Designed miniproteins, single chains. Designs and how they scored, part 48

Each design is a single chain, and the fold is of that chain. pLDDT is the mean over its residues in the fold that is shown.

## One batch from the design tools (miniprotein)

Design m1649
Fold by ESMFold2-Fast:
Structure m1649 (fold): chain A 71 residues (1-71)
Amino acid sequence: MEEEKRNEELVKRMEELYKEDPETALSLARMLRAILLQHREKASPLELETAARILEVAGDEAGARRLREAI
């Protein structure tokens, strides 16, 4: 439950960044996706879902869907 609140704050911060600088937000979201895919066996389903939500708010819905399929 506390982890969910922390993840919600992270998503909100990404939404704020997207409003100020959408290109940087998208780049950071994609970099996070690449790191998690390299360490997928060590990533929890909750971490992958949080990263997928971050990708969605950054405008990469295809990347988010791809991550959810990896869960």
Scores: mean pLDDT 76

Design m1650
Fold by ESMFold2-Fast:
Structure m1650 (fold): chain A 94 residues (1-94)
Amino acid sequence: MATVRRLLEGALASLEKAVEALKNGDRQKASTYLTAASLLLVGALYEATDPEVREKIEKALKLVQEAGRALDAGDYETAIQKLEEAIKLLRESL
């Protein structure tokens, strides 16, 4: 599953950059990286055939969506926590 791995590595990198942007107070950069991560995770979900890998991607995507809602509410601490959970989950899939 080379394609799935590359998409997940790209999503992981985007999520790590989103966390860094939030820690620096850069909401616009964080939003851009969250959008990039979401697109890569959706791509990975489309390519993934292993049910266990699919479940982890779906959970990570839900965490990214929750982080986006927290960001829209101005709750940067919750947004960072949700993104760090997604990062941990994706690292377990790589």
Scores: mean pLDDT 86

Design m1651
Fold by ESMFold2-Fast:
Structure m1651 (fold): chain A 58 residues (1-58)
Amino acid sequence: SMEKQKLKDEAMELAKKSLSPEELAEAEAQIEAMLETEEGYEILKHIVDEAKEELAKA
């Protein structure tokens, strides 16, 4: 869905700030696995929302 793709894109942008290119490939696979379940989607959304809130304070 568009919502899942958007969340993946946002999570990948955050991952790029913290991880090396090799770690980023593993992070992408983990993010995709989380998006396969409703529970994983909610957890990922919470993580992304918290990270965005921290960045907004800078």
Scores: mean pLDDT 80

Design m1652
Fold by ESMFold2-Fast:
Structure m1652 (fold): chain A 68 residues (1-68)
Amino acid sequence: MAEGGEYTERARRYIAAAQGALKMGDVESARQLLELAREYARKARELGDTVGAEENLAEARALEEQLE
């Protein structure tokens, strides 16, 4: 089932990019990348990849808490 998996993989890439931005102190870019990660994770859920979506949403939330 390719479509859900494609969105999950895209969300993972945005999460990795957000982690990189945070390591460089770029909080604004990290916030924007986490917003994109959440959007793609929600799309993955709608396309049937519930497990991948929940994992990515949880990781995005953990990174978001580091910005507060």
Scores: mean pLDDT 82

Design m1653
Fold by ESMFold2-Fast:
Structure m1653 (fold): chain A 95 residues (1-95)
Amino acid sequence: MEEAKKNLEKAKKYYEEAVKLGTPESQSLVDLAKRYYENAEKNYKEALRLKDDPEKVQSYIEKIKEDTKNVEGLYNAVKKLAEHLKALQAERDAA
């Protein structure tokens, strides 16, 4: 459960950073990150409900880990797009 909680906290942090860095061009990526974060939160609640069943808890821990990885990937995509857009704006302003 401790790892599941840490992964959920990571998913939340990556999603919040994706929202903060988001541009109109990255809105679909931010929306998808929200979906994976919401899935991680739902899976964490289910793991807490089933806490006395180690096999079921482990299944939900793995799902939370996968959702967290997906949110991280989407955050990295949003960050790259934001950096690319800043570079294009700087090039345009220099011309």
Scores: mean pLDDT 83

Design m1654
Fold by ESMFold2-Fast:
Structure m1654 (fold): chain A 60 residues (1-60)
Amino acid sequence: SALESAFKAFDTDGDGTLDAAELRQLLELMGLNPSDEELEELVKRYSDLEGFKELVKEYV
C-alpha cells in the first residue's frame, strides 16, 4: 500500500519503527503539522507500521 511504502521510505534504520524526526517529516508530507509535544506523544503510540496506519485513519 502507499502508506506502507511511505513508512518504509522514512524508516532509515530499517528496524520497523520511526523516530520523532522521521514521523514529523512523514506527517508534514500528509498535511499535518504537530507540535513538539504532540509529536512526542504520537511517537510513543504510533511509531510502528500498525500504529502509523491507525494514526493516518484518525487524522488524515
Scores: mean pLDDT 76

Design m1655
Fold by ESMFold2-Fast:
Structure m1655 (fold): chain A 56 residues (1-56)
Amino acid sequence: SLEELLAEAERLAASPNRGAAAIAGAGRVQGLKSPTEEEAAETLRRGIAAARRELA
């Protein structure tokens, strides 16, 4: 179920309606040191992938 939760979080981040706002928000905090919103998205994906491997 945790793996399913992580998958849903990843889909939510990709959502054009709310995913963009969530990424923009997270990217804004990280934007103080990160130049692009893509870095925020990759960081999120890395975290989800790491959690999945722990579960696997």
Scores: mean pLDDT 60

Design m1656
Fold by ESMFold2-Fast:
Structure m1656 (fold): chain A 91 residues (1-91)
Amino acid sequence: SDQELKNQMAKQLSDLADELQRLTGLSTVEAMILVAQAVALAIEGIRDGREEEARAAIVARLTALGVSRADAERLADRVVDLARWILAQEE
């Protein structure tokens, strides 16, 4: 159902935001906004065949916030995986 999709998305966004907050010290609101923006960028990138460019942009944004390269790449992979899952629900 649409409500189950919304609940699952909210949980995944919250889990990613919690990890970003732990790695950066950003506020809850700032972490949630950044994660939501990253997921939106990944969705756009996948739809346009620019997934790797979107992933690289997410990694660059996270490293600019002081996240290590390894943690930034791991978080970017999780964001891309979530975006792929969301797109699969649209079919």
Scores: mean pLDDT 87

Design m1657
Fold by ESMFold2-Fast:
Structure m1657 (fold): chain A 82 residues (1-82)
Amino acid sequence: EDLITKLEKGEITTEDINKLPAIYLPPGIPAPLRTDPNFILESVYFLVKNNGNVVAAEEEQKANPADRLKPKEDYLAVLKQA
């Protein structure tokens, strides 16, 4: 099953998160936050939104803490547009 399909069904697992490249997580983020599924999904969201530009994604995520609290639907909307 596609990762997007699993997200829509609410069936995403830790193993699905582990399939995402760890290199997509911004450098300098504390290790405990890197294992938080919500933080990982938000990091991927910002990377997709910034067309894979890690520096732009990291700065946007840092500047907009409110975006980290957005519901799953916002993340799926960005993925479907990419």
Scores: mean pLDDT 56

Design m1658
Fold by ESMFold2-Fast:
Structure m1658 (fold): chain A 75 residues (1-75)
Amino acid sequence: RVRLEVEPLAPLTPEQKAEMARLQAEHDRRVAEIDKLTPEERRQALRDFYAEVARRAQELQERSGGKVLFTLYYE
């Protein structure tokens, strides 16, 4: 199971709130797409998706000046 949690460390600007909502919606959409795949395809797609989400989370942390905490649970 892969779960993404987003924790704001300070009050969010409208732009930061929109970015968090977009990231969450994209994550949910991709998980739904992966759930439609065969078990073999699902394992590979989850690995690729995890790498992409980790990269995106790092970009967002940099852009927010570290005011948002992203946590991925990998079980």
Scores: mean pLDDT 68

Design m1659
Fold by ESMFold2-Fast:
Structure m1659 (fold): chain A 60 residues (1-60)
Amino acid sequence: MSDFEKLDIASEAGAKAFGKTPEEAKKIVLDYLKEKGIEVESITVSTENGKAKIIDVKFK
């Protein structure tokens, strides 16, 4: 899998997690990426009004 494909999949995961709580957003992103066989080093969630707005993913 290319790094470009990993970025596209991460964008899809972020869209699914938008507007969720930080905890729910991290779970959604991790579960989705794991399903696609992508290993993650770290996830950072930026929130607005207690809801996930921006999700940054570091790949392993």
Scores: mean pLDDT 77

Design m1660
Fold by ESMFold2-Fast:
Structure m1660 (fold): chain A 72 residues (1-72)
Amino acid sequence: SDAALAAAQAALEKSPEVQEILRQGLEEAEKLYQQGDFDGMLQALQDGLARVLAALTPEEAAAFRAAVAALS
C-alpha cells in the first residue's frame, strides 16, 4: 500500500487534471452516499477512476486500482 500510495501521489503531482477528476468523483460519491444510494456511489467512484485510468498507462492504471482497493 505504501508503494501504491507513492505511485498514486506521483501521478497526481504530474497531472493537475487528474487531481480535479479525483476530487469531483469523491464529491459526487459523497452526495450519493448521503442520499442512501450506495450503488450509485460505487458507480460514481468507478466512473472517476475510469477517467483517471484513461489518462494513465496500463501499468500505472493497475497500480492505481490496487491503491483504491487497499483503501476500500
Scores: mean pLDDT 72

Design m1661
Fold by ESMFold2-Fast:
Structure m1661 (fold): chain A 66 residues (1-66)
Amino acid sequence: SLMDRLAALLASPDPRVRALAAELRRMLEQGLISEAEAQEIVDLIEAGDLDGAVARIRELRRRKGV
């Protein structure tokens, strides 16, 4: 599940991965992003594309006016 994938990322030894997972969880809990949007970013993080994940979060925040 998406929440299981996020939990695994939050337990990552990489502090960049943990920070991105924490931000995604916060955005989901606040209803700022959909599960589909969150899954897209989780896919990027799991692929090792941390810069792509950051760029996608930034784009989604801009599109949602936050």
Scores: mean pLDDT 86

Design m1662
Fold by ESMFold2-Fast:
Structure m1662 (fold): chain A 75 residues (1-75)
Amino acid sequence: MEDIRRLLSQLSPEQRRAALNAAEGLVLSGLHPSQVRHALKALVAHGVPEELAQGLFRLTQQDPQAALDLAVKER
């Protein structure tokens, strides 16, 4: 969690907002695995580091509530 917060703090406000919105969307939408993979690729294309994109995706799968809390608190 702290590593994700640190990486988020290094992003531009626009990149951070995109990453957090994508994480929230992944939790709320219940996307099929193929759609999740597409969303993860979109995050990297938007300039989010691959490590952070993978970490956020993992968080949405392992602890959806922590992912939602992160998206709310870091906005």
Scores: mean pLDDT 70

Design m1663
Fold by ESMFold2-Fast:
Structure m1663 (fold): chain A 57 residues (1-57)
Amino acid sequence: QQQQIQQQYQQAQQQADDSERGARLVLASDPSEAGRETAEQALAEGQRLLQEAQQLQ
């Protein structure tokens, strides 16, 4: 079952990377307070996914 754990970890890393890229795009297009809050939520979600994935290893 090591293969599935490794795959889940890689998927979580990819999702975290996508969240960070999305946050940067939001800040570039909408630097308002609402844009900042949206970016912070995306970054927090990515960080949470990474922490959960690390617990699987």
Scores: mean pLDDT 73

Design m1664
Fold by ESMFold2-Fast:
Structure m1664 (fold): chain A 54 residues (1-54)
Amino acid sequence: ATVVGEPKPGSTVTFADGTQGTIEKVLEVDGKKYALVRLADGSTVAAEVTVVPP
C-alpha cells in the first residue's frame, strides 16, 4: 500500500488495485513499516506501506 507523506493514524493509503483505506495504527516489524488500515466496508487489513513524498 502507498501513503503520501508520513504514515500516521488518519492518513489515507492506496492499494495496488486502487482501493483506499484509512490508517488506524502504524507498526514496524523487522525494519519494515506496516499499517492497520480500515476499508470502506468496515474491514481492517494489515499491509506493508510505501511512503511517497507529498
Scores: mean pLDDT 78

Design m1665
Fold by ESMFold2-Fast:
Structure m1665 (fold): chain A 55 residues (1-55)
Amino acid sequence: STVEQAVADLKSYLASLNLELSQLDKGQRNKLFQEVAERYNVKAVDIEKAYMASS
């Protein structure tokens, strides 16, 4: 699904920076979810749920 592709891209982006989502505060995480959601034309909450389900 588009949401799964968005999650995969987010994981690849964080890996390229040698960064884990847990190292980010809530505001930084929300910003990343929103930016990825806008790029894929999906809801940020759907990306967050899919990310948590795949982690």
Scores: mean pLDDT 80

Design m1666
Fold by ESMFold2-Fast:
Structure m1666 (fold): chain A 74 residues (1-74)
Amino acid sequence: DPVKLELVRRGAESVAKIKDKKNQEKAVNALIQAAQRLGVPLDDVERVLTEVAEKLGNEDLKEIARKAVEQQKA
């Protein structure tokens, strides 16, 4: 669903603006949970977070997103 994926992208852009890494980790986990409630697959959530992080040059966000998605798949 492109509308649900766009909502996740908007959330990811908001999360990327968080300067504190611990608060950013909390926000990433909250976004993943919200996306799962919307029925968005974890792989799509990881892709969107990675795309937003790359666009903004935020390597910390890429690593946080990768770890958070891996924890959800465990």
Scores: mean pLDDT 81

Design m1667
Fold by ESMFold2-Fast:
Structure m1667 (fold): chain A 67 residues (1-67)
Amino acid sequence: STVEQRRGAHKGASEGAEKKDIELGVELARKAGADDGAIDGARLAVEGALKRDQELADEGMAKLASA
């Protein structure tokens, strides 16, 4: 296997674990009574940052700030 293929597999596993932690955090925040708008904003901001999608990140941050 190439170094790139091995790194891709390792990175994919790490990203999968991080995604599960984010989902768990969202569930715990919701159970703790966090506002749905704040939870959605935080999710969009993190997703935008991970994808390097500035538009999505800005939308998430604006929604979080408005909650």
Scores: mean pLDDT 64

Design m1668
Fold by ESMFold2-Fast:
Structure m1668 (fold): chain A 80 residues (1-80)
Amino acid sequence: SELLEEVEKLKEALLAGDWKEAGRYFLRLAELISKLIPDQEEATKLIQEMLKILNDMLLGKLSPEEAAERIEKLVKEALS
């Protein structure tokens, strides 16, 4: 899955603390979600949930590992 490949790249960047690459992969993932999920409202909600996870990680409420796992689960569930 193209979405799961971008999730893996985002996960690797987050775990490495590479914020520049994490931001780049997040934007690519958001574009792919918008293209591959036909319902625009569903796509928007998924992107908003991912942003909330990333924000919680930046605030120290989640580890990068926990944030990465939650994002992966959200994308996998949306593709089911």
Scores: mean pLDDT 84

Design m1669
Fold by ESMFold2-Fast:
Structure m1669 (fold): chain A 50 residues (1-50)
Amino acid sequence: MTLNEALEKYGKDPNVKGFVVDGTFIPMGVPPSMFGVDLDSEVTKIVRKN
């Protein structure tokens, strides 16, 4: 699943804290470009709240 696909699927899920892409944690509500990550990069982990 790409980061773009993950944002479309989980972007409004209140229980999702963010995503891990190539070892980098990308928080919800922060542009991925601030971390040097492309939207077509593979998501390795979905980080959930609680």
Scores: mean pLDDT 76

Design m1670
Fold by ESMFold2-Fast:
Structure m1670 (fold): chain A 58 residues (1-58)
Amino acid sequence: SVAAMAARLAQLPADRWAEAGRLLASSAPNEALAQAIRDAAAARDPVALARAIADSLA
């Protein structure tokens, strides 16, 4: 599912990456995951963001 999520995220424009990063970071269970989400979204790294999202939902 991480690979499928990454493939979908790769199709998002920059504006949606910023919004997704902000919302997901604010709901992250700890600061390490919040920072990982912010970093991945800023870099527009679909694999890193998909991994951070999956870890946040565990």
Scores: mean pLDDT 79

Design m1671
Fold by ESMFold2-Fast:
Structure m1671 (fold): chain A 67 residues (1-67)
Amino acid sequence: MIVLPSDFDEYLKKGEEAEKKKDYQSAIDYYNKAIAGLLSMGLMSKEIRKKVNELVEKLNELQKKLD
């Protein structure tokens, strides 16, 4: 399934909303979908790599809250 660029922004917003609710599992799921969408497009600009790295760091912090 091809993820459109607009879907990335939607998943980011849903992830942020889940974090505000302290629903860390849902936040992790949405951020993973956002990362998968960027990677599936094959567009690996410096800006996209930076955003992916920021999301990966956030996922690691959220994972620690679940452990």
Scores: mean pLDDT 74

Design m1672
Fold by ESMFold2-Fast:
Formats: sequence, structure tokens, C-alpha cells
Structure m1672 (fold): chain A 78 residues (1-78)
Amino acid sequence: MQTAPESPEAAEVVATYEGIELTRSALMLALHQLGKTVRSPEEVTEEDVKEAVAFLKSLGITKPVVTGSDVASALAKS
């Protein structure tokens, strides 16, 4: 099995809330877990960012920069 590295665009910070920066992958994955269907970061509202950050904090993620790998790891089974 091979794991592809996170692309530069997926690792790009696209949102900031309460001093926490979200990469594209972290934001999209968090919103998907919240039942939000968003095609791109440009469709995200400030309320969606707030909900995403609150969700990530509920998973114990309080890093200054949150990546999709951080979110995926917190959501992963075993």
C-alpha cells in the first residue's frame, strides 16, 4: 500500500478562527463530518469555519495550524 503525500494546495491555510488556522484539507474534512456539502473553500461561510473549529476542538485538536492528517488521524478507527 502507498500513501500519497498531502499536496501543497491541500496543506494551504484557507481559514482562521480564534487563532487557529485550518488547511484546505482540514476544513473540508471537518465540514464533511458535520454533514456540510461544500465543493470548495470559497463556498464556506464564517459560520461553517466556526463550526469546523468547534468540531476540531471537540476532537482534542487545538494546534495553531490544523492539517487534514490531524483531522483524519482523530477520526480514524483504531
Scores: mean pLDDT 72

Design m1673
Fold by ESMFold2-Fast:
Structure m1673 (fold): chain A 69 residues (1-69)
Amino acid sequence: GVEELLAKARELLREAGASEEEIERIIRAAQDGDADTVQRLLVRLVNRGADPELVEKAGRLLMEAIRAL
């Protein structure tokens, strides 16, 4: 379900180097169905030096969670 997708996305974002504050902002945007904000925050993470492969995997799960709302 949505909660399982969000939990896995949190794990991947943490592994990618995101802070807990950054993770919670992204998850909140996903829970609100705000795909544009999710995408902007993920791009910011990559630009800051987060692992792009893990961020891409998290992004796919976040978009799936938004579509399941």
Scores: mean pLDDT 89

Design m1674
Fold by ESMFold2-Fast:
Structure m1674 (fold): chain A 94 residues (1-94)
Amino acid sequence: MSYMQRGDYDTAIDYYQRIIDNDPNDAQSYADLGRVYLRQGDFDQARYYVTQSLSIDPNNYDAVDVQADIYARQGRDGVARSMRIRARRLRRER
């Protein structure tokens, strides 16, 4: 069980969870937490937190980018490519 050796991700999750608990409208912390879960391979949790981020700020390009990476890792490259184009557009239209 080699991926169980990534206990540092649990520390990151605890840290971001505390931030969200203190400020439940921090879209960026939800996006960052989604990225941490994605790195762990927990796509369900990653998608949940990315969805929360986008519900707070639909223009958060980091959240859209994480969502695209989730689709790519699940083999849906066409959907991922479309989402990344949207993320790049959001970043440019700041």
Scores: mean pLDDT 77

Design m1675
Fold by ESMFold2-Fast:
Structure m1675 (fold): chain A 83 residues (1-83)
Amino acid sequence: MEEKAERLAQRAADVAKRVGMEDIAPETAELFREAWLHGPVPLVVAGAIQLVAAEWYLDQGKLDEARAAFEGAVGTFRAAVEA
């Protein structure tokens, strides 16, 4: 569980840097780690899917779509931590 949380946090930090949001990368990594460990399963799954979408858009060179998907993931994981 913890190992998967750390991988998710690292992926979040990487995506944040790649979409030009380097300044929030540490906070985003911590948010995703906390959401994975303690958040409601449906919100964690939804956020993980949005992060996968952001990574896919980055691989396609679609920066605007990647940023939108990443911002969606951040919102979903924030809701998971606040639940």
Scores: mean pLDDT 83

Design m1676
Fold by ESMFold2-Fast:
Structure m1676 (fold): chain A 58 residues (1-58)
Amino acid sequence: EEIEREAERRVDSLPGAEKARLVYEVLGFADPRFLTHPDAQAYRKALEEAVEEERRRR
């Protein structure tokens, strides 16, 4: 929970993350198109990697 929130803040602080953040919010509503949208997939992967890095620090 705390690790996931910290990872999200790190990704969202990136200068070009505005569009990716909107796509991530759409994923939260289970939009089927998220699975094929390039920006959505890239944001999800970056978020997953950030979460794993936070876990490795602990």
Scores: mean pLDDT 57

Design m1677
Fold by ESMFold2-Fast:
Structure m1677 (fold): chain A 94 residues (1-94)
Amino acid sequence: MKEEELKKWLKEMLEEAKKNNSLTEKSIEVIERLLKGESVEEIAEKLGLSEAEKERVEILKELLPYIAEAYKYYKEKNFEKAQEVEEEALRKIK
């Protein structure tokens, strides 16, 4: 259940990034704040996140090392490598 929702969301994020040649500003802000060590609660308050968005950020925090690597590739416009890192992250979640 959690894995299927995460997989769908990561796929949607990848497709939007390919279409727009960049992650959304909101996705960038969330990832940058997580990388700075901000709590999910602080991020939710600062960005006005819904409960559903907050749950997604909790999942990102659990996967932070993989998200950091994928984010590097997204910044480089290397969507193929970003996808590979996201697929590896999903494989490690059991």
Scores: mean pLDDT 76

Design m1678
Fold by ESMFold2-Fast:
Order: structure tokens, then sequence, then C-alpha cells
Structure m1678 (fold): chain A 83 residues (1-83)
């Protein structure tokens, strides 16, 4: 499953609008950043699917990808708090 397919799943399953999907793409230029945003929203199923897609595309371990996404989510939260 690729990132575009995961974005479509978010739209269908969680009722995200085209505008919300476009905003996610604009703010999240990387698959890891998109996964971090889904984790922050508590969308565990989409988060898991994106982690699987990243692992498949990079050949990395899914657990390692989860750890990196969690680190990025914390870093983004810290940057947001500085505003």
Amino acid sequence: MNIDELVKLAKEKYGLTDEEIERMKELNRTPIATAAELLRRGEQELFDRIVEAIAKSTGADPEGIREEVERLAKAREQVEKKK
C-alpha cells in the first residue's frame, strides 16, 4: 500500500474532506510527517498503515519506523509550542 492509497483510506474511513487531505499533503511533505500527524490525531489504524507503507518502500523494520515517527511527533509538538 502506498501513501496515496493511505490518504484515500483516511478520506473514506475517517470522513476527511479534499481540503483536509490537501492540507495534510501541504504540511506533511514526507510519509513520516504524515504518520506523525495521524498519530497525534489518535488515528492508530491509518498510522499503522502508513508505517507499513514506509517500511515496505524503504526496506526498514516497521518498529523502527514507529519509533522515528513518535520522535518526529514530539519534535513537531515542541516546535508548535514555540509559536
Scores: mean pLDDT 63

Design m1679
Fold by ESMFold2-Fast:
Structure m1679 (fold): chain A 77 residues (1-77)
Amino acid sequence: MKEFTLTAPSGEVFTFKVPEDEELIKTLESLKEALEKGDLVAAAVGAHELARLSEKRGLFEEAKKARELMRVLLEQI
């Protein structure tokens, strides 16, 4: 299990616990980079992809968190 902690522009902190799944890890790393650069559109796309992949993997709590992060990001655009 790998743990990622992401901070939304609102200051809200999101912690994701994922298996060592290359696609999930790559999506989380891209999302983190987009957030650090302030690219809210890329971050929202990344959060949507994270939610989709997490749900497909049966990680329903992580998918829920990713959807909440996406909502927060869309409210900032």
Scores: mean pLDDT 85

Design m1680
Fold by ESMFold2-Fast:
Structure m1680 (fold): chain A 76 residues (1-76)
Amino acid sequence: SAAREARARQLDELAERYERAAESSKIMAEQNAKNAKENPKWQKVYDTGRKSSEELAKLAEEQAARLRARAEEVRA
C-alpha cells in the first residue's frame, strides 16, 4: 500500500542519516589516529577520541542496518 511504502521510505531516510553519521565518525577516527602520530604529547587523548569515534561509527552502522531491515519488513 502507499501508506506502507511511505513508512518504509521514512525508515530508509532515517537509515541514510545514520549512514552519514557513521561516515563522519570514521573520518573523525582517521583524523584522531593521524593527530596521535603527529602529537606524541597528546597521543592518549587522540587515541581515546579515535576509539570513541570508531565505536560511534559501529553503533550508527548497526542502527542503519536495523532500520533498513525494518523498512523491508514494512514493504513485505
Scores: mean pLDDT 91

Design m1681
Fold by ESMFold2-Fast:
Structure m1681 (fold): chain A 99 residues (1-99)
Amino acid sequence: MKELVNDEEFLIDVAKAVKEIRETARKEGKSWEEYDEIYRKLRKEQFKKLAEKYGISEETVEKLADAVESAMREVEAKTGITDPEKYVEEIKELVLKKL
């Protein structure tokens, strides 16, 4: 797991997937229940693709994506920056603290 967190491409791919899932669910969901349904569906689809790309289990992607999403929320709340490529080192540090 720590080796994957040190892979900048992996962190950026996960962070971009999380961002896309959240933004799509927010845009298309008319209620919180619709948001949750769209979010869960897209999360499953994106995690399967990431698991295949990096040769890891979907469960590993889910655990890492949860840590990355938490880190992104913390950085976004403090800085207002929503582009994960601009704060990949901060994501890495926060994810390592959560694992």
Scores: mean pLDDT 78

Design m1682
Fold by ESMFold2-Fast:
Structure m1682 (fold): chain A 72 residues (1-72)
Amino acid sequence: GGSLLEELQKRQQKQAEINKRLAEVIKELKKKGFPEEKIRRIVLELGIEMEKLDSLQAINDLKKERLKQIRE
């Protein structure tokens, strides 16, 4: 049964996952020498897409796919 506390915990976990994965993306893009403006655009776009996802795994999978596409 979904208590309000469980819903708040899920929301907090989702935001923590998004923040963690976006920080990983920022570090990888900086390491690859991307300009700050391009990093900001990618992070903002990715953050918006991550907020639409319902699972922590899907958020991490989106990060992996985006980084793979940037490498290719």
Scores: mean pLDDT 82

Design m1683
Fold by ESMFold2-Fast:
Structure m1683 (fold): chain A 60 residues (1-60)
Amino acid sequence: SSLMQDIDDALQTMGQSVAKRYEKKMLSETDPEKLKKDAEVVSKYDPKLAKKLLEHAEKL
């Protein structure tokens, strides 16, 4: 329904904003397993940040 779509859109926008605010902190993590876990959590909101976290984990 349109209401459910509006709710989903609002939650996605909110999640993306939170993810972007914490991007630098998440990318400063040095544990590859924690980076992978964080990437899985943020992938629903910010797939681009999730990819950056996975790439950072791969380089460690």
Scores: mean pLDDT 81

Design m1684
Fold by ESMFold2-Fast:
Formats: structure tokens, sequence, C-alpha cells
Structure m1684 (fold): chain A 82 residues (1-82)
């Protein structure tokens, strides 16, 4: 089903982001591919607003977590330099 396809893709995105935590360039590439996937589903698969909201919300959540981890690392580095 489309919901199963979406969940499978979200799991792939999550795993790839985790595997690339130390590479901002790779994380940006993964998020760009995620955006392209969402646009393709909207155009080709008649994606519902609820499915789009779930997809976008999940991807934003992944991005926010990555930003949070980067902020935590920066704070730790600043404290180590004191």
Amino acid sequence: SLDEEIERKLEEIRKRLLENQGSGEKQVEILREADEFIEQLKTEKNLSQEQERKLVSSVIGFALRAIGDAIDAEIAARRAAE
C-alpha cells in the first residue's frame, strides 16, 4: 500500500541520516532526496493531505533532531575550550 511505501521510505531516510551524523553534506543530500520523493508522490500517486502531513512532519522531525545534535556538539566543544 502507499502507507507502507511511505513508512518504508521514512525508515530508509532515518537510517541514512543516523549513518551520516558526522557529515552535514550527506545529511543535506538525504533531505533533498526526501523532498524530491514527497513531490513525486504528490504528482504521481495522488498523495492525500494527511499522508503529506505525516511525511513532511517526519522529515522535519529528523532534520530538527540533526540540528539539535549539532547544537549539543557545539556547546560541548565550547565548554571544553574554557
Scores: mean pLDDT 77

Design m1685
Fold by ESMFold2-Fast:
Structure m1685 (fold): chain A 83 residues (1-83)
Amino acid sequence: MDIEKAKEIADAVKEEVDASLRRLTEAGNKIKNKSKAASLVTAGAIRIVGDILDAESPEEALARVQADTDAFIKKIEELAKKE
């Protein structure tokens, strides 16, 4: 792992990552089972961190973060529909 490259990518995508974590938290707040909500939000956050660490460019990191954020929000929405 290139630490300097990973830091540059993280800095470049920080606003998008912050927005994605906020979206995951807001979606989780809609689930009645707060334990499941916390687990899904945490899993989503871990995935986003992995996307940044494994990316070769800011563009790749952004694409992965967006795709994984959308996938986790869909999982959260599916659980909310069971209401």
Scores: mean pLDDT 80

Design m1686
Fold by ESMFold2-Fast:
Structure m1686 (fold): chain A 74 residues (1-74)
Amino acid sequence: MKEKLEKELDEAMVELYAASILGTLRHVSPDQQADVRKRVDEIIEKNKGDPEATLKALKELWDEIEADPRYKLK
């Protein structure tokens, strides 16, 4: 039971983190939002069945976006 709950929580965290990234980027152009959405989808697909690896990759993507001046809040 604990193992199942931990896996379900990790899966929920993946979904919430992906939604959080996309939600935070509301200030950028639709083209930039589409690019980020595509990258998020690629990470989820490549790490399918491994929520921990997916979360790590999504965090790395977010760090890249934060470092990119094109995504700064103006």
Scores: mean pLDDT 72

